# Designed miniproteins, single chains, continued (3), part 62

Each design is a single chain, and the fold is of that chain. pLDDT is the mean over its residues in the fold that is shown.

## One batch from the design tools (miniprotein)

Design m10141
Fold by ESMFold2-Fast:
Order: sequence, then C-alpha cells, then structure tokens
Structure m10141 (fold): chain A 90 residues (1-90)
Amino acid sequence: MKAQEKLDKIHEIYELRHTDPEKAVEKLREEGASDEIIERFLKNPDEFYIELVSALYTAVEEGKVDATIEEMLELQKQRLAEYQQKIAQR
C-alpha cells in the first residue's frame, strides 16, 4: 500500500471517532490492530491519532509502508526507547 493510501485510512478512522466509532473499529481491525490497540483508540483517539501518524512516518522512512498498525506502533516504540536512552545518558 502507498503511504498516501495508508494516511487516508488513518484520517478516515480518526474522522469516524465521533460519527461512527463502530466503523472506525472495523477499519482498525482491517489494518491489523489488536483489541488492545482498539481500546487505546477508543479511550484517547486524539493521542492515538498523533502516535499512529508518527508511526506511519517512521515506517515509510524504513520502507515498511505495508506494515500493520501494530507493527508500525511497535517500531515507533523502539524509536521512543532509543530516544529516552539517549537523553538518560550524558
């Protein structure tokens, strides 16, 4: 899938958060989101949207645009851990 198509899907899911949350959840599952990830989206969709867009940017840079939502978020977690390790050092 192209980066733009993935972004469009993420935007559509975010837009549906208030109008049709059931459809948003269905689209998240289609993109490989686990029940845990879906719960995070429903609890705080604004924060989740920012995290997911950042994760997509990371995945695209690494040539992993076809990665699932869960794979993209895991990759972003690894980057965050690396960043935190750097700022915890001198």
Scores: mean pLDDT 77

Design m10142
Fold by ESMFold2-Fast:
Structure m10142 (fold): chain A 68 residues (1-68)
Amino acid sequence: SVDEALDKTLERLRTEEGFSDEEIERIRAAVLRSMEALRNAGVEVTAEDVETIARNVARALRERRARA
């Protein structure tokens, strides 16, 4: 399911990419907001979409840390 894909992607980001629990919850919240925006626009959200959105949010957080 979409929810399972999100949980699996977030667990990978936590265990393999070194994101903190706080950062993981921040990424989750951002993904959920993006999913609702897409659904409100009439777009069907797939498991692949969720994985892509989560990775993009994680990348943005990494880049922001590098610039701080």
Scores: mean pLDDT 85

Design m10143
Fold by ESMFold2-Fast:
Formats: structure tokens, C-alpha cells, sequence
Structure m10143 (fold): chain A 68 residues (1-68)
């Protein structure tokens, strides 16, 4: 993987672990804030930040669907 792909993967992995925590309920607004904080921490470009956002929104949607 390229260094850019690895940075995106690490950011997604960190957020995935938060979503995987039992009893953790994160709103879409909170998720966007977490993505921004993680993106700043890893020094992601706007394009990489958007990729992370899309991936974690998919993960959250899957979690929410499983609860319905």
C-alpha cells in the first residue's frame, strides 16, 4: 500500500474500534467531528479525509441497520 493509503487505513481502523465498543452510541455529527480530529492528527489531505468519512459512515450505517 502507498503511504497515503496506509494513513487512511490507520484513521479508519481507529474510528472502527470506537464504533465496535459495546454501548457506544455516536451520532453522525459526533462522527464527523471524530473524523476531522483523526484527519488532523494523521495529517490527511482533504481527499483522504473524505475517503475516511465515507468508509466510517458505511460502518456506522451497518451498525445502525443491525440495531434496527
Amino acid sequence: MTPEERAVERAVEAIRKLLDTPGMEITDEELDRIVDLIARHFGLTPEQRERVREEVRKLKAERDAAKA
Scores: mean pLDDT 76

Design m10144
Fold by ESMFold2-Fast:
Structure m10144 (fold): chain A 100 residues (1-100)
Amino acid sequence: MKEAEELVERLKSKDPQVRQEAMLEILNASLEVKEALLPLLKKLTDDKDPAVARTAALVLASLALQYPELVTPVLEELTSHKDPFVAFTAKGALEVLRRR
């Protein structure tokens, strides 16, 4: 898909603002695009820019509420993340899913 290819290029941009905007666009993408970009979203939680890393965690948390079976394994791995915000966001999303 051209959409997925364009998003991948933007997610790899040298500009953290471009990476952040591309991640937010994934929230409005098709399920197929969301599935294809999950591994890259997980990798972006390790981004050098803390705003990008934290936005990636929030996007993954939002996707988990829509597609819990698909995203829960990624969130479980992120509960041990070195960034306290990323780890807390993952734990919070899992807690919401567990209470459903």
Scores: mean pLDDT 84

Design m10145
Fold by ESMFold2-Fast:
Structure m10145 (fold): chain A 62 residues (1-62)
Amino acid sequence: SAERAALVQQQRDLVDRGTALTREQVEAYREGRLDEQLKLGAEMKKVAQQVVELRQKLRELG
């Protein structure tokens, strides 16, 4: 359905953003940059939660 296609696109956008944030967060963690770790970790958690919500909606739509 059109609704499913829109959710899939949103999920792809969020996954791409999450990947970029994860790479930066891992690097900040590796180098001991605490402020950056915390900021990136908070953004990463928000993106991950949105991805979970979209996955649940996609499962219900089939």
Scores: mean pLDDT 84

Design m10146
Fold by ESMFold2-Fast:
Structure m10146 (fold): chain A 74 residues (1-74)
Amino acid sequence: VEELEKFLEEQLPKAVEEVLKMKELEGGDTPLNQELTERLRKAKEAGDEEEIRRILEEYAKRLLEAYRKKLEEE
């Protein structure tokens, strides 16, 4: 479980960077990503491993969906 969280944390920055890159070009709105980032930070400060895992999973889903939508829009 912890390995999954670590894996997502390492991969997440790359995915976020790519999504941000595309967002700047298209100008779409993704406030959910920012909200999730703040929630993740608070969860880490509180030490809620279970909540961190849940947030990371949802973050990954949001990023995957946003990335897929950008690809499909082409």
Scores: mean pLDDT 59

Design m10147
Fold by ESMFold2-Fast:
Structure m10147 (fold): chain A 65 residues (1-65)
Amino acid sequence: MEKEKEEVLKKILEYQKQSTEVLLKAQKAINDKIPVSKDEAEEMGRQISEYNEKVIAELRKYREL
């Protein structure tokens, strides 16, 4: 059980890192005044939501272990 919990926590950290990288990429584009298309902005939002859902799923697994 301890090993499974460690694996779940590592996945949570990985998904949080991926979500943060998308946010930092968006922030850099804003700071540098790089035009972000509507489609690109929507895609970044979807990626963040997807990673957040994966974190929630892993947290549920952690609770059941």
Scores: mean pLDDT 79

Design m10148
Fold by ESMFold2-Fast:
Structure m10148 (fold): chain A 85 residues (1-85)
Amino acid sequence: MAIELAERAEELAKKLKNEGAKEGFIAGARQVKRGAEERPEAEEEYAKAALGLIRAVEAALAKDVDAAYEYSVEANNNLGKALAL
């Protein structure tokens, strides 16, 4: 599930017109996918990180800067938890 969600986040990020945001979200999605592949014990935390990335990208595509920021913070917090396991 985390891998599939990370792939979804990467595909959504490719639709972003801002190159910096696109590159950042794609890199984040790829990091989550790699982490979930290497550490299945952290699957739940990586899945939460991927869901946060999906929500952040969807908010960015909708031009909702505040929501995009909040979901990015949520995604990074869950990625940090996964990396600490």
Scores: mean pLDDT 85

Design m10149
Fold by ESMFold2-Fast:
Structure m10149 (fold): chain A 96 residues (1-96)
Amino acid sequence: KEKVIEELAKLLKEKKYYELAELIAEFFKLKNTDTLALIVDAITSGKASLEEIVNQLPTEDEKILARALYNLYKGEKLVSTGDKEVDELVEEVLAK
């Protein structure tokens, strides 16, 4: 777990948001319908609100991932992801 937090913090500092989202999805086994690039692009472009992004996603796992990435991208825990373990990881990564 600690090693994953260190890798996520490194990816966040390097602004490697796709790799960041992919590692979170892999670690928590969050399923997605090949939407990782769409989630990353939507959040980092600032073209849509988080609610607009989340409402387009077909699964709860993808919504959790989008909320987690949003908090990490913004640098603070602005919203609950809907998953307590994911919320705890976001806080630990942001504390680095």
Scores: mean pLDDT 81

Design m10150
Fold by ESMFold2-Fast:
Structure m10150 (fold): chain A 92 residues (1-92)
Amino acid sequence: MELIKKAQAHLEQAERYLKEAEKYIKEGKLKEAQDKIQEALAHIVEAEYYIEKIKDEEKRKELQERIEELKERLKKLAEELAKESEKKKKEE
């Protein structure tokens, strides 16, 4: 139970940081967006650490699926950030 709660807390923090990164990309605050993506990644790594120790196979699978969803979202945001950074350089 405690490991599951810790994993869930880190996944919730990762989701919040990804939402903040999305907002900063939309606002053109690319450095702030990058910082939020790094924070989200740190929380995903911490969640993976706790999930690896969960003995409940069904709960572990559920949380692993949530990690994969967040990793995919992080990847898309990192790609969008790279694209916006290139666009901003062309507008110089």
Scores: mean pLDDT 83

Design m10151
Fold by ESMFold2-Fast:
Structure m10151 (fold): chain A 88 residues (1-88)
Amino acid sequence: GRELILRAIGLQLRAIGLIIDAELLLKQGKLTEEQKQEIIDLANEAIRLAKKALDAVDKGDYKKAEELLKQAEKKLEEAEKKLKEIKK
């Protein structure tokens, strides 16, 4: 249970890092406002899913928590891919 909680917190911190990176790239003129919004929307969806995973852990539903964390990870991977394509 505790490992799933730490994983959910880690995914939320990773999502916040992506939001910060997108804002910095926008300030540098390397990202459009639309591209920034796409990355932020994916990061916010990952945060939402990670929070749902924490609720599932609190209820003892570890299988549901694992599935929600897997979905959050996929959203972060999509955001990271978009950001990497812009940074190169």
Scores: mean pLDDT 87

Design m10152
Fold by ESMFold2-Fast:
Structure m10152 (fold): chain A 72 residues (1-72)
Amino acid sequence: LAATLTPTERAVLQALYASGPRSVAQLARITGLSQATVSRAVDALIARGLAERDADGYVSLTEAGRAAADEL
């Protein structure tokens, strides 16, 4: 899979894996991180092909993202 995830990217990936699709605001609440930090982590996960954002702003894991989360 992609290069080693940062602790922040890992936390966001695990939160999405455990709770399903969430907005950036909801992920910030779940992880205890700021919305800006979560937004950066989400953008990095999307760039890696591990997450997707829908038209309503909800973030979900790709098949590759779910496989990566299973290894954590």
Scores: mean pLDDT 81

Design m10153
Fold by ESMFold2-Fast:
Structure m10153 (fold): chain A 108 residues (1-108)
Amino acid sequence: AMERLLEEMREAARELRRQGREEEAELLEEAIEAGGTLTALMEMQVRLLELNSDTEAAKELLERARKAREELVRRLREDPEGLLAEAKAQGAAPELIAAIELQIARLA
């Protein structure tokens, strides 16, 4: 579920803050709050975790983020309306719905 990935990104920002990486945490939190595209937020998460891939948890989250990004990009190309309908049906956060709609508009 895309909502779960967004929550994991928020947790990643909290983890960065706990590690003293406040500037990176603020940047990620601002991107989420500003309604940046989900793809851009996922790329941001991947880049941040690549810089801190020494832990097993960080490597696992990075791999999951990469797979979710690839799946999102594929679905946006093959079935953008279905992805949007699924997100709405699952009660996805308004920010996630807006991010999907923005990506669809950019691909059109």
Scores: mean pLDDT 63

Design m10154
Fold by ESMFold2-Fast:
Structure m10154 (fold): chain A 93 residues (1-93)
Amino acid sequence: VKEYAEEVIELAKELIKKAKELGNKKALEKAEEALRLAKKAIETGDKELVIEAARLVKEAAMILLRNAPNDIELITELIGILLRAIGIELDLE
């Protein structure tokens, strides 16, 4: 649980940075909530909080992808974040 929660924290921090740079409030709110839940998961050991946080990371990444400028580097990074969040959800069940 802790290792997955720490990974979700890093993914959420990256999405917060990108959402702020792009001015996307919806993605920012989801990424900040993911960060909050992942931190709580470390404190409680609750794997369901990690799954919820990974789901919010996926949603934030998808929002940013849908609204992305024609920036191949950004698109590639967002796809990477999305795939890793999916992997975390699958690994936990």
Scores: mean pLDDT 83

Design m10155
Fold by ESMFold2-Fast:
Structure m10155 (fold): chain A 96 residues (1-96)
Amino acid sequence: MKEELEKAYDELVAALNEAIDRLPPEQRFEGETLAAFAVMIAALGLNMVKRGKITEEQAKKLAETLRKASELVRQQHTVDAIEEAVKLLAKALNEA
């Protein structure tokens, strides 16, 4: 579980970096800011799992959401896709 979640986190960071590199220069600041929020939310969730503050089932749901966010960002290298990933991750963390 912990290893799967850490892998999903690493995949999200990689997907966000790839998306930012593909953004027009004028959109990079907004994309980087939204990506930073996505990473912070994911890191908070991972920290909650590591500290035993959420159940294994909730950890599994979080890992699945991280993978879904990564797929969304990889399919659409846009600011809107990064923003949607932030919303998806925030919703998952609030439900944990």
Scores: mean pLDDT 83

Design m10156
Fold by ESMFold2-Fast:
Structure m10156 (fold): chain A 85 residues (1-85)
Amino acid sequence: GEKLQKEAQENSAEGLGAAGEAMFNAKLAGDEELIKEIEEVKEELGEKGAEYSEKGDQKGAVEAARKFAEKGKELLEKGKKLLEE
C-alpha cells in the first residue's frame, strides 16, 4: 500500500543524496574507480527501483530502494575517506 511506496521513495531519495555527495567527493579526489562504482549503483539500483514502482511491485521497489540507501551510504563513507589527510 501507500506505506510501502513512501518507504521506497524515502530510501531512494536517501540513496540519491548519499550517492550525490559521494560523487562530489570522488570527483574532488579524482578517484575514477569510485566515480564508476557510484554511476553503476545509481543505474542498477536507482533505475530498477523506479521500474518496480512503475509496475506496482511495491516489495521490489522497497528492496531496491533499501539496497540503494545502504550502498549510497557505503559510497559516501568511501568518498569521505578519500578527503581525509
Scores: mean pLDDT 78

Design m10157
Fold by ESMFold2-Fast:
Structure m10157 (fold): chain A 65 residues (1-65)
Amino acid sequence: AEELRRRMIEVAVKVAEVRHKMTPEQKKKIDELMAKAAQSFAAGDEEAARHYIDEIEKLIEEVES
């Protein structure tokens, strides 16, 4: 859980840093993914939380490319 919590914080910081490069559609999608990741983490569903964090990381990579 500590590793997953750390990844959640890292992803939130990175999203804030690259948000200005995102389209309105990408901003909506990232906000939805972040909400789902947080909800899954709070529910103790580590598999679902990891899945949504991976999707967030993928979107960040697309924005930076």
Scores: mean pLDDT 82

Design m10158
Fold by ESMFold2-Fast:
Structure m10158 (fold): chain A 76 residues (1-76)
Amino acid sequence: MKITLLAEAEHLARAEEIAAYLEKQGHEVTARVAAPGEARPGHITLVLPGGGVIDLPVDASPEEAYKALRYPPLVR
């Protein structure tokens, strides 16, 4: 699954850690700095194929990110 991770510049390293974990789970992942208003403050935004989004707290573990992809709590 192709996934884009959006994070504030200060949280990009965390988004890259989550991206690396998701790539090990078989996803194609790109992590980048969010444009103004593109990501919720204090969150890493996962953009799914087809435009669905999941907001995870920046403190979320890579395993929590993977669970959110498998069992989305809310897709917008």
Scores: mean pLDDT 76

Design m10159
Fold by ESMFold2-Fast:
Structure m10159 (fold): chain A 67 residues (1-67)
Amino acid sequence: MEEEKKKEYEEAKKELGEAAMGLMARSSNDEAVEIAKRAEEAYKSSLEEVKKEKERFEKMLQEMLAA
């Protein structure tokens, strides 16, 4: 149970980090700072918050990549 939760948390953090990096690469300096701050805040929170921010960042990244 701990192993299952730990693996899920690590995967969610990795995916959030990848989405955040993708957004920062396509954002202004000010936007990149806000993206990095939000990702760090999520990492310090719960697995639920990490998953929520990951989904939000992935949606934003998809919209930017489609533009």
Scores: mean pLDDT 76

Design m10160
Fold by ESMFold2-Fast:
Structure m10160 (fold): chain A 104 residues (1-104)
Amino acid sequence: MKEAIEKRAKEVIEKGKESDPVLYILAKGVLAALAAKSEKEAIENFAKAMLEAAKELGTTLKEILEELAKKSGRPPEYFLKMITEDLRAVGAEETAKRVEEEYK
């Protein structure tokens, strides 16, 4: 299962940048999380990779979460809360604060 997810994420990274920047950013996060050795490292790597990919594309975390909201039928605050609560649950408070600051 991990190998299939990793392969799909790499395919999205190659193709998604031009056609679906949100999917590209998510794929970057997923790939970084899959390389982790612990739950804390996985969620931190996911959050950091998404923030870096957003900067690469000249977009914001807010815009990414708003597009996820449109596709999922959930409010953008749902995804913000999920990411920040997961980060805090594993003791990654500084990364959680950075995510909140980038969302503004």
Scores: mean pLDDT 77

Design m10161
Fold by ESMFold2-Fast:
Formats: structure tokens, C-alpha cells, sequence
Structure m10161 (fold): chain A 69 residues (1-69)
């Protein structure tokens, strides 16, 4: 079973919510990095949305770079 371990896909929904809704740029960047490290396909739509639509340019740049865009 998936557990609350580093790289666990059970963390993906919470990290995706942080990436898309946190008012803090640093929290969004941390969530984005964590989602990429987990490498779960469920994270891809959130990362792609951040690359296109995030209010913070640094988050958009990092997401695009990580997605190969």
C-alpha cells in the first residue's frame, strides 16, 4: 500500500493543491519540486497548469523547464 513516505503518490493531491493555491511563492516552488521528485503521472496536470497559468513567473519557468516545454 502507498504510505506517507518520501516519493509516495498519496502526497500528490496535497502537493498539487499547495502548488496551485498557496499564496507563497516558496511553498509553490517546494510543492512543484516534490511533485517532480515523486514522478507520479497524477501530478502531470497540476505541473502543466502551473507552467501555463501560475501567477509567479519563477514557478512557471521551473514547471516549463521540468516538463521540457
Amino acid sequence: MAAGLAGDPSAVPALAETLLTSPDEAERLAALRALVLIGHPEAVPAIERAAREDPFERVRELARKLMGL
Scores: mean pLDDT 75

Design m10162
Fold by ESMFold2-Fast:
Structure m10162 (fold): chain A 70 residues (1-70)
Amino acid sequence: MKMEEYEKKVREYTEELEKEAEELIKEGKSYREAAREIVRKYKDNTDRALALATTAVALRLIGLEIDEEL
């Protein structure tokens, strides 16, 4: 895969997963709960771009949870 295609896929997956996280938060879930749901859904996927996007979104959400508690 060309690097440009990989970067595009990571961006597209990140945008989709962030929208999914926003919906979970809108439903009353915490940032931590949203992160857990996203990881649970995508943890076994073999798509490397999706795995990277999943990790990035989950870590961002956990960071926001920590900021709220501090």
Scores: mean pLDDT 79

Design m10163
Fold by ESMFold2-Fast:
Structure m10163 (fold): chain A 71 residues (1-71)
Amino acid sequence: SMSEELREKAVRLFEAMKRAHEAGDTEAARILGDKAVELLEKDPSVTPEQVEAVRAAVEAGRYDEALEIAR
């Protein structure tokens, strides 16, 4: 379904975000995280509360937490 495709794409972007952060590329990590959150917002199966939790984790630099919530 479109929801499954959106979530799979968002998770891949969050995984890329984590890899960028681990490589020390803070700028790329933020861009990838923002794009992943945008995709989650488009997924009708994701609640607003889940989107807010993921956004807060990304903004706080807790990329492992953000990926775990998004999965």
Scores: mean pLDDT 81

Design m10164
Fold by ESMFold2-Fast:
Structure m10164 (fold): chain A 86 residues (1-86)
Amino acid sequence: DDVAKHVERMGDVIARTLRERGAPEEDVEAVRNAFKEFAKAIREGDLEAAKKAADEVKDALVRAGVPESAADELRTTLIELAEEAV
């Protein structure tokens, strides 16, 4: 699915940016893994799993130092993408 691939690439870009800005490797990996779980839910057609994974993405981003408002905006975008793709 193009949406799932787009989300995985977005997660990779965000994780790389966080690493370049000095986020710990464990937090960077948590962000990458959260985006992978979201993409997996999209590929499996599981809307409820995708919504849960979007919450995990927000939590991982906040722990990595992303402002809560920006992390919440991205979570909302991911949920909208999931509702359209599934």
Scores: mean pLDDT 85

Design m10165
Fold by ESMFold2-Fast:
Structure m10165 (fold): chain A 62 residues (1-62)
Amino acid sequence: KKKKIDKENMEKRKKELEDELARLQSQPVTPETQFEIDVVQAFIDIYNALDKLDKEREEKKK
């Protein structure tokens, strides 16, 4: 069972961002969509880093 609703929200956000990235990549690429792809990719990278830090913090707490 989850300890914090925030962790669940981050997982959902990451999945939504991955779906949005795939959708953007399937569309015709314009300067606007390229910028959006870069922004979405950056957010995915941030969430991946936050998830890794959260996991390490949980492991070290033992």
Scores: mean pLDDT 74

Design m10166
Fold by ESMFold2-Fast:
Structure m10166 (fold): chain A 75 residues (1-75)
Amino acid sequence: SDDVRRDVQDVQRVADVLRRMRNNDQSVIDDMMSNRDYWSDMFTRVDSLSDRRFDYLSDTYGVRDDVNVVRRARR
């Protein structure tokens, strides 16, 4: 479904941003500042995902590493 495709892409994009932030990639800050609402909405959607939903996406779409990056950042 379109919701699943969005969730997969959101998780992948948020995980990439979190990895880039950890590595002090200045371009991440520029990207986020230029599109604050876009990134804020995406982070809110990802943060609202349940553990069951993350497990489903990991098992079905091979995004386990990305899910783990997001889960670690929520602590």
Scores: mean pLDDT 85

Design m10167
Fold by ESMFold2-Fast:
Order: structure tokens, then sequence, then C-alpha cells
Structure m10167 (fold): chain A 61 residues (1-61)
């Protein structure tokens, strides 16, 4: 969980996201019971906020 939070924060910063956008991604993803589903949701949100593809967002995580 702590590692998940740190990885999402790093990926979000590399994608140029604001602290508020990163917080919304972490908070939303943490509601999911499945860790893989949480990472996939985070990648989709990073892609949406940054304009990158989901594949590019997954590489940042």
Amino acid sequence: LNEFNERIRKAGREAGLSDDQILSIVTGSMTLSDKEDAYRLAARMIARYSGKSVEEALKLI
C-alpha cells in the first residue's frame, strides 16, 4: 500500500500532473480491493490527466 502510493505519486509527477490530480488518483485507486485493478485505474487516470496513452502511463508506474 505505501509502495503503491509512492509509485503513483512518482508516475503522476513524471506525467506532469498536479498534486491535487495525484491525490485524486491515489484516493480513487485505494478503494479497489484488487491490486492489479488499482494499478489499471491509476494508469487510466494518469493517461486522462496527462494526455498520454494508458500504455505510456503503465510504463511510468
Scores: mean pLDDT 79

Design m10168
Fold by ESMFold2-Fast:
Structure m10168 (fold): chain A 76 residues (1-76)
Amino acid sequence: TEREREVERQREHQADALRELAREVPVPSQRRALLEIADAVRDGDYERLEELARTNGGGVGALAREWAESLRRLRS
């Protein structure tokens, strides 16, 4: 549907922004985690984002949790 296409475009746009953010992160483990979050956001995989939030601490974990919550609300 039109809404599904719009949500997909928004997810792709946000995933690209997260990948750009990852380029600026000097810590390899944090950069890798951000890229995994970007992939999960692109795919609309909120369960994967919840897993990433549980397995990652600090700002990366918080970011994953925020995206999981946002995707859950969009599906409602």
Scores: mean pLDDT 77

Design m10169
Fold by ESMFold2-Fast:
Structure m10169 (fold): chain A 108 residues (1-108)
Amino acid sequence: DKKTEEAQKKLLEKMLEVIKKRKGWSEEELEEKLNTPEGREELTEEIQEIIAEIVEKIDELVSDFPSDTPRSQILEKAIEKAKEKGEDEELIELLELMYETEKLSEEE
């Protein structure tokens, strides 16, 4: 589905922006990473680290969901709690992009 692909692309682009900011890379340095096998491996490891941090944060924000609860519902509640607690805007944006991606995947 094109909508799911667009949502996944936006999430990836935001994660790459976060990595670039954390590493202090220029646009040229990020482009070099994307164009080499070694650079893509490094980017994959950085993306996995961001995902791990987000998962840990979701667990802190929300509890008591049954194991069969759709991930989109868990993310929706995490976004609500993050906004209530005044969490970082970058985290909220990442959660919202993850929610959109999961919601579209569940509707397909």
Scores: mean pLDDT 79

Design m10170
Fold by ESMFold2-Fast:
Structure m10170 (fold): chain A 100 residues (1-100)
Amino acid sequence: MKYLLNLRARGRSEQVAEALRAIDELSKKEGVKVSVRLTAGDREFIGTPGAVAERLRATGAEEAEVTITALTPSKEAAEKIIQAVRDAGVEITHEELTEI
């Protein structure tokens, strides 16, 4: 079965960018579809984790908030995404994993 992961997180832009780069690599390796919506100051970016991470780095913003939506083939793939966010030192403000 598939799992829908919804994460909201916030932290320093460098930590958020690091988490998004790790998630981009996981999405390619694990065959996961990931969409990201990120707010940094008055700017909002929507896209793949890697694309959004690069745009965030270009802003010079100190803090960012991110919503990560992932359709994962397994609970293990979802947990790897959650762990990538934690490992980067980003604060998870909402976590929801639904079996579909």
Scores: mean pLDDT 86

Design m10171
Fold by ESMFold2-Fast:
Structure m10171 (fold): chain A 77 residues (1-77)
Amino acid sequence: IKFTEEHLELAQELVEMFGLTMERAKALLVEAGTSDEPVEALLRRRLGLSDEDLEHSPRLQALIARIEAAAKELRAQ
């Protein structure tokens, strides 16, 4: 799978926000693209995010939308 610069920048933001390795962040984007699981459910399972974290963070909601877009692009490859 080829990552665009935008995908790598998103992966780097996940590294910085959640303390992931770059490899782990890239794997998360691929999993989001290959799974029928909603991104919110994937983040709860993989990153330990609560419903309260998701509800009270407009930044996290925007990040979820970006992950969904990136996952769709990666799935199309």
Scores: mean pLDDT 77

Design m10172
Fold by ESMFold2-Fast:
Structure m10172 (fold): chain A 81 residues (1-81)
Amino acid sequence: MIDLSGKSKEELLEIIEIFIESAKDDLEARGLAEMAKKEVLEAIEENVPLEEIRKGVQNFLDYMKEHYPEIYERAKKKIEE
């Protein structure tokens, strides 16, 4: 499981970028990751509390783990390196 506790806004964006890269030619998965990045950037600009941003990213990670498990495992390996 990817642990988001203690992650900064910059680290959350880095995690999403790794998911965009890990999606490769899967257009649906890549689109979801790009949408998640846009939502995080908008939340940062609107000064949404970091805890709420982490919750949103966690929901994205849970969705990717369930529906795109191969992409999730590729991203997890890069994050845990």
Scores: mean pLDDT 85

Design m10173
Fold by ESMFold2-Fast:
Structure m10173 (fold): chain A 95 residues (1-95)
Amino acid sequence: SVVDENEKEIKRLEELIATVEEAQKEGMIKLDPQTQKALETVRAYIEELKKNPDLPLDEIKKRVEEKYGINVDQAIITLELLAREAERLRAEKAA
């Protein structure tokens, strides 16, 4: 269902942002201006998802892209790659 998809997306993105912020706090990553813009875009997307829990993800993405001029999927991919690398580095240090 659209509501279930929306809730899963919110949880996924909140966990993604937490991972990136934790990695930055640990000194494992540094946020450049491009990554900061990606983070800002994903935060805006989460806000729109929470405001419109019954709207399809694609419609919400279009609203965010129109407002912020940044592609939501590209912003998410940017943060996902950064988070995955940070998690791998953290795991290697813990092992």
Scores: mean pLDDT 82

Design m10174
Fold by ESMFold2-Fast:
Structure m10174 (fold): chain A 95 residues (1-95)
Amino acid sequence: MAVLLQQLYQAAVLSGDEELAERARALLEAVDPELAEATEAFLEEHLDVLLSRMSEEQKERLRELVAEALDILEADPSDLERVRELLTEVLSIRL
């Protein structure tokens, strides 16, 4: 659970959508507040480098996938398999 939520939070921050990032962070913080804080610190240190490698098209796709994953988790927090499928696609477009 926590690792999937961490990946979702990272993707939300990289998408540039502050609302999605706040929603993803809230889910991660509810499960693992220390991991949420550590992930936020990591992103603050490396955000410029990570964002420099992404196109606007990739950011738009991340927003779509993150929004869908958050909607799924907010409706059914146990639907991890569907969220995992979406995060697999996110990981393929982040790099």
Scores: mean pLDDT 75

Design m10175
Fold by ESMFold2-Fast:
Structure m10175 (fold): chain A 110 residues (1-110)
Amino acid sequence: DIEKLSDDEIKEKIQEILEKPVEEITEEDIELLAYVLTNPKYEEERKRLLDGIVSSPLEKVKNWVDKLAKVAKYNPEAREAIVRTIETELKDLNPKNAAEFLAYLEQSLA
């Protein structure tokens, strides 16, 4: 139960997720990402997570979209948070990768 984790444990797990290969992302990691993306308490962690993803090499960005599309497909609130953060806060920092991320996410959800 993710709600039983402390704030420090959640932050440590997000850092761990960002540092490991996207191919090693587990179902438990996806559940943690859904929780962080939809909870206003973790707005800074959400920004940091998405910035880390869009700042990655393009091939890694595509693999991350495949994982996050599972969250976004069944959680409209998480989809809205992802799209809003990238379009309002990250698009100007990494415009090519941000645009590619959004395009692949839309394609994966179609």
Scores: mean pLDDT 74

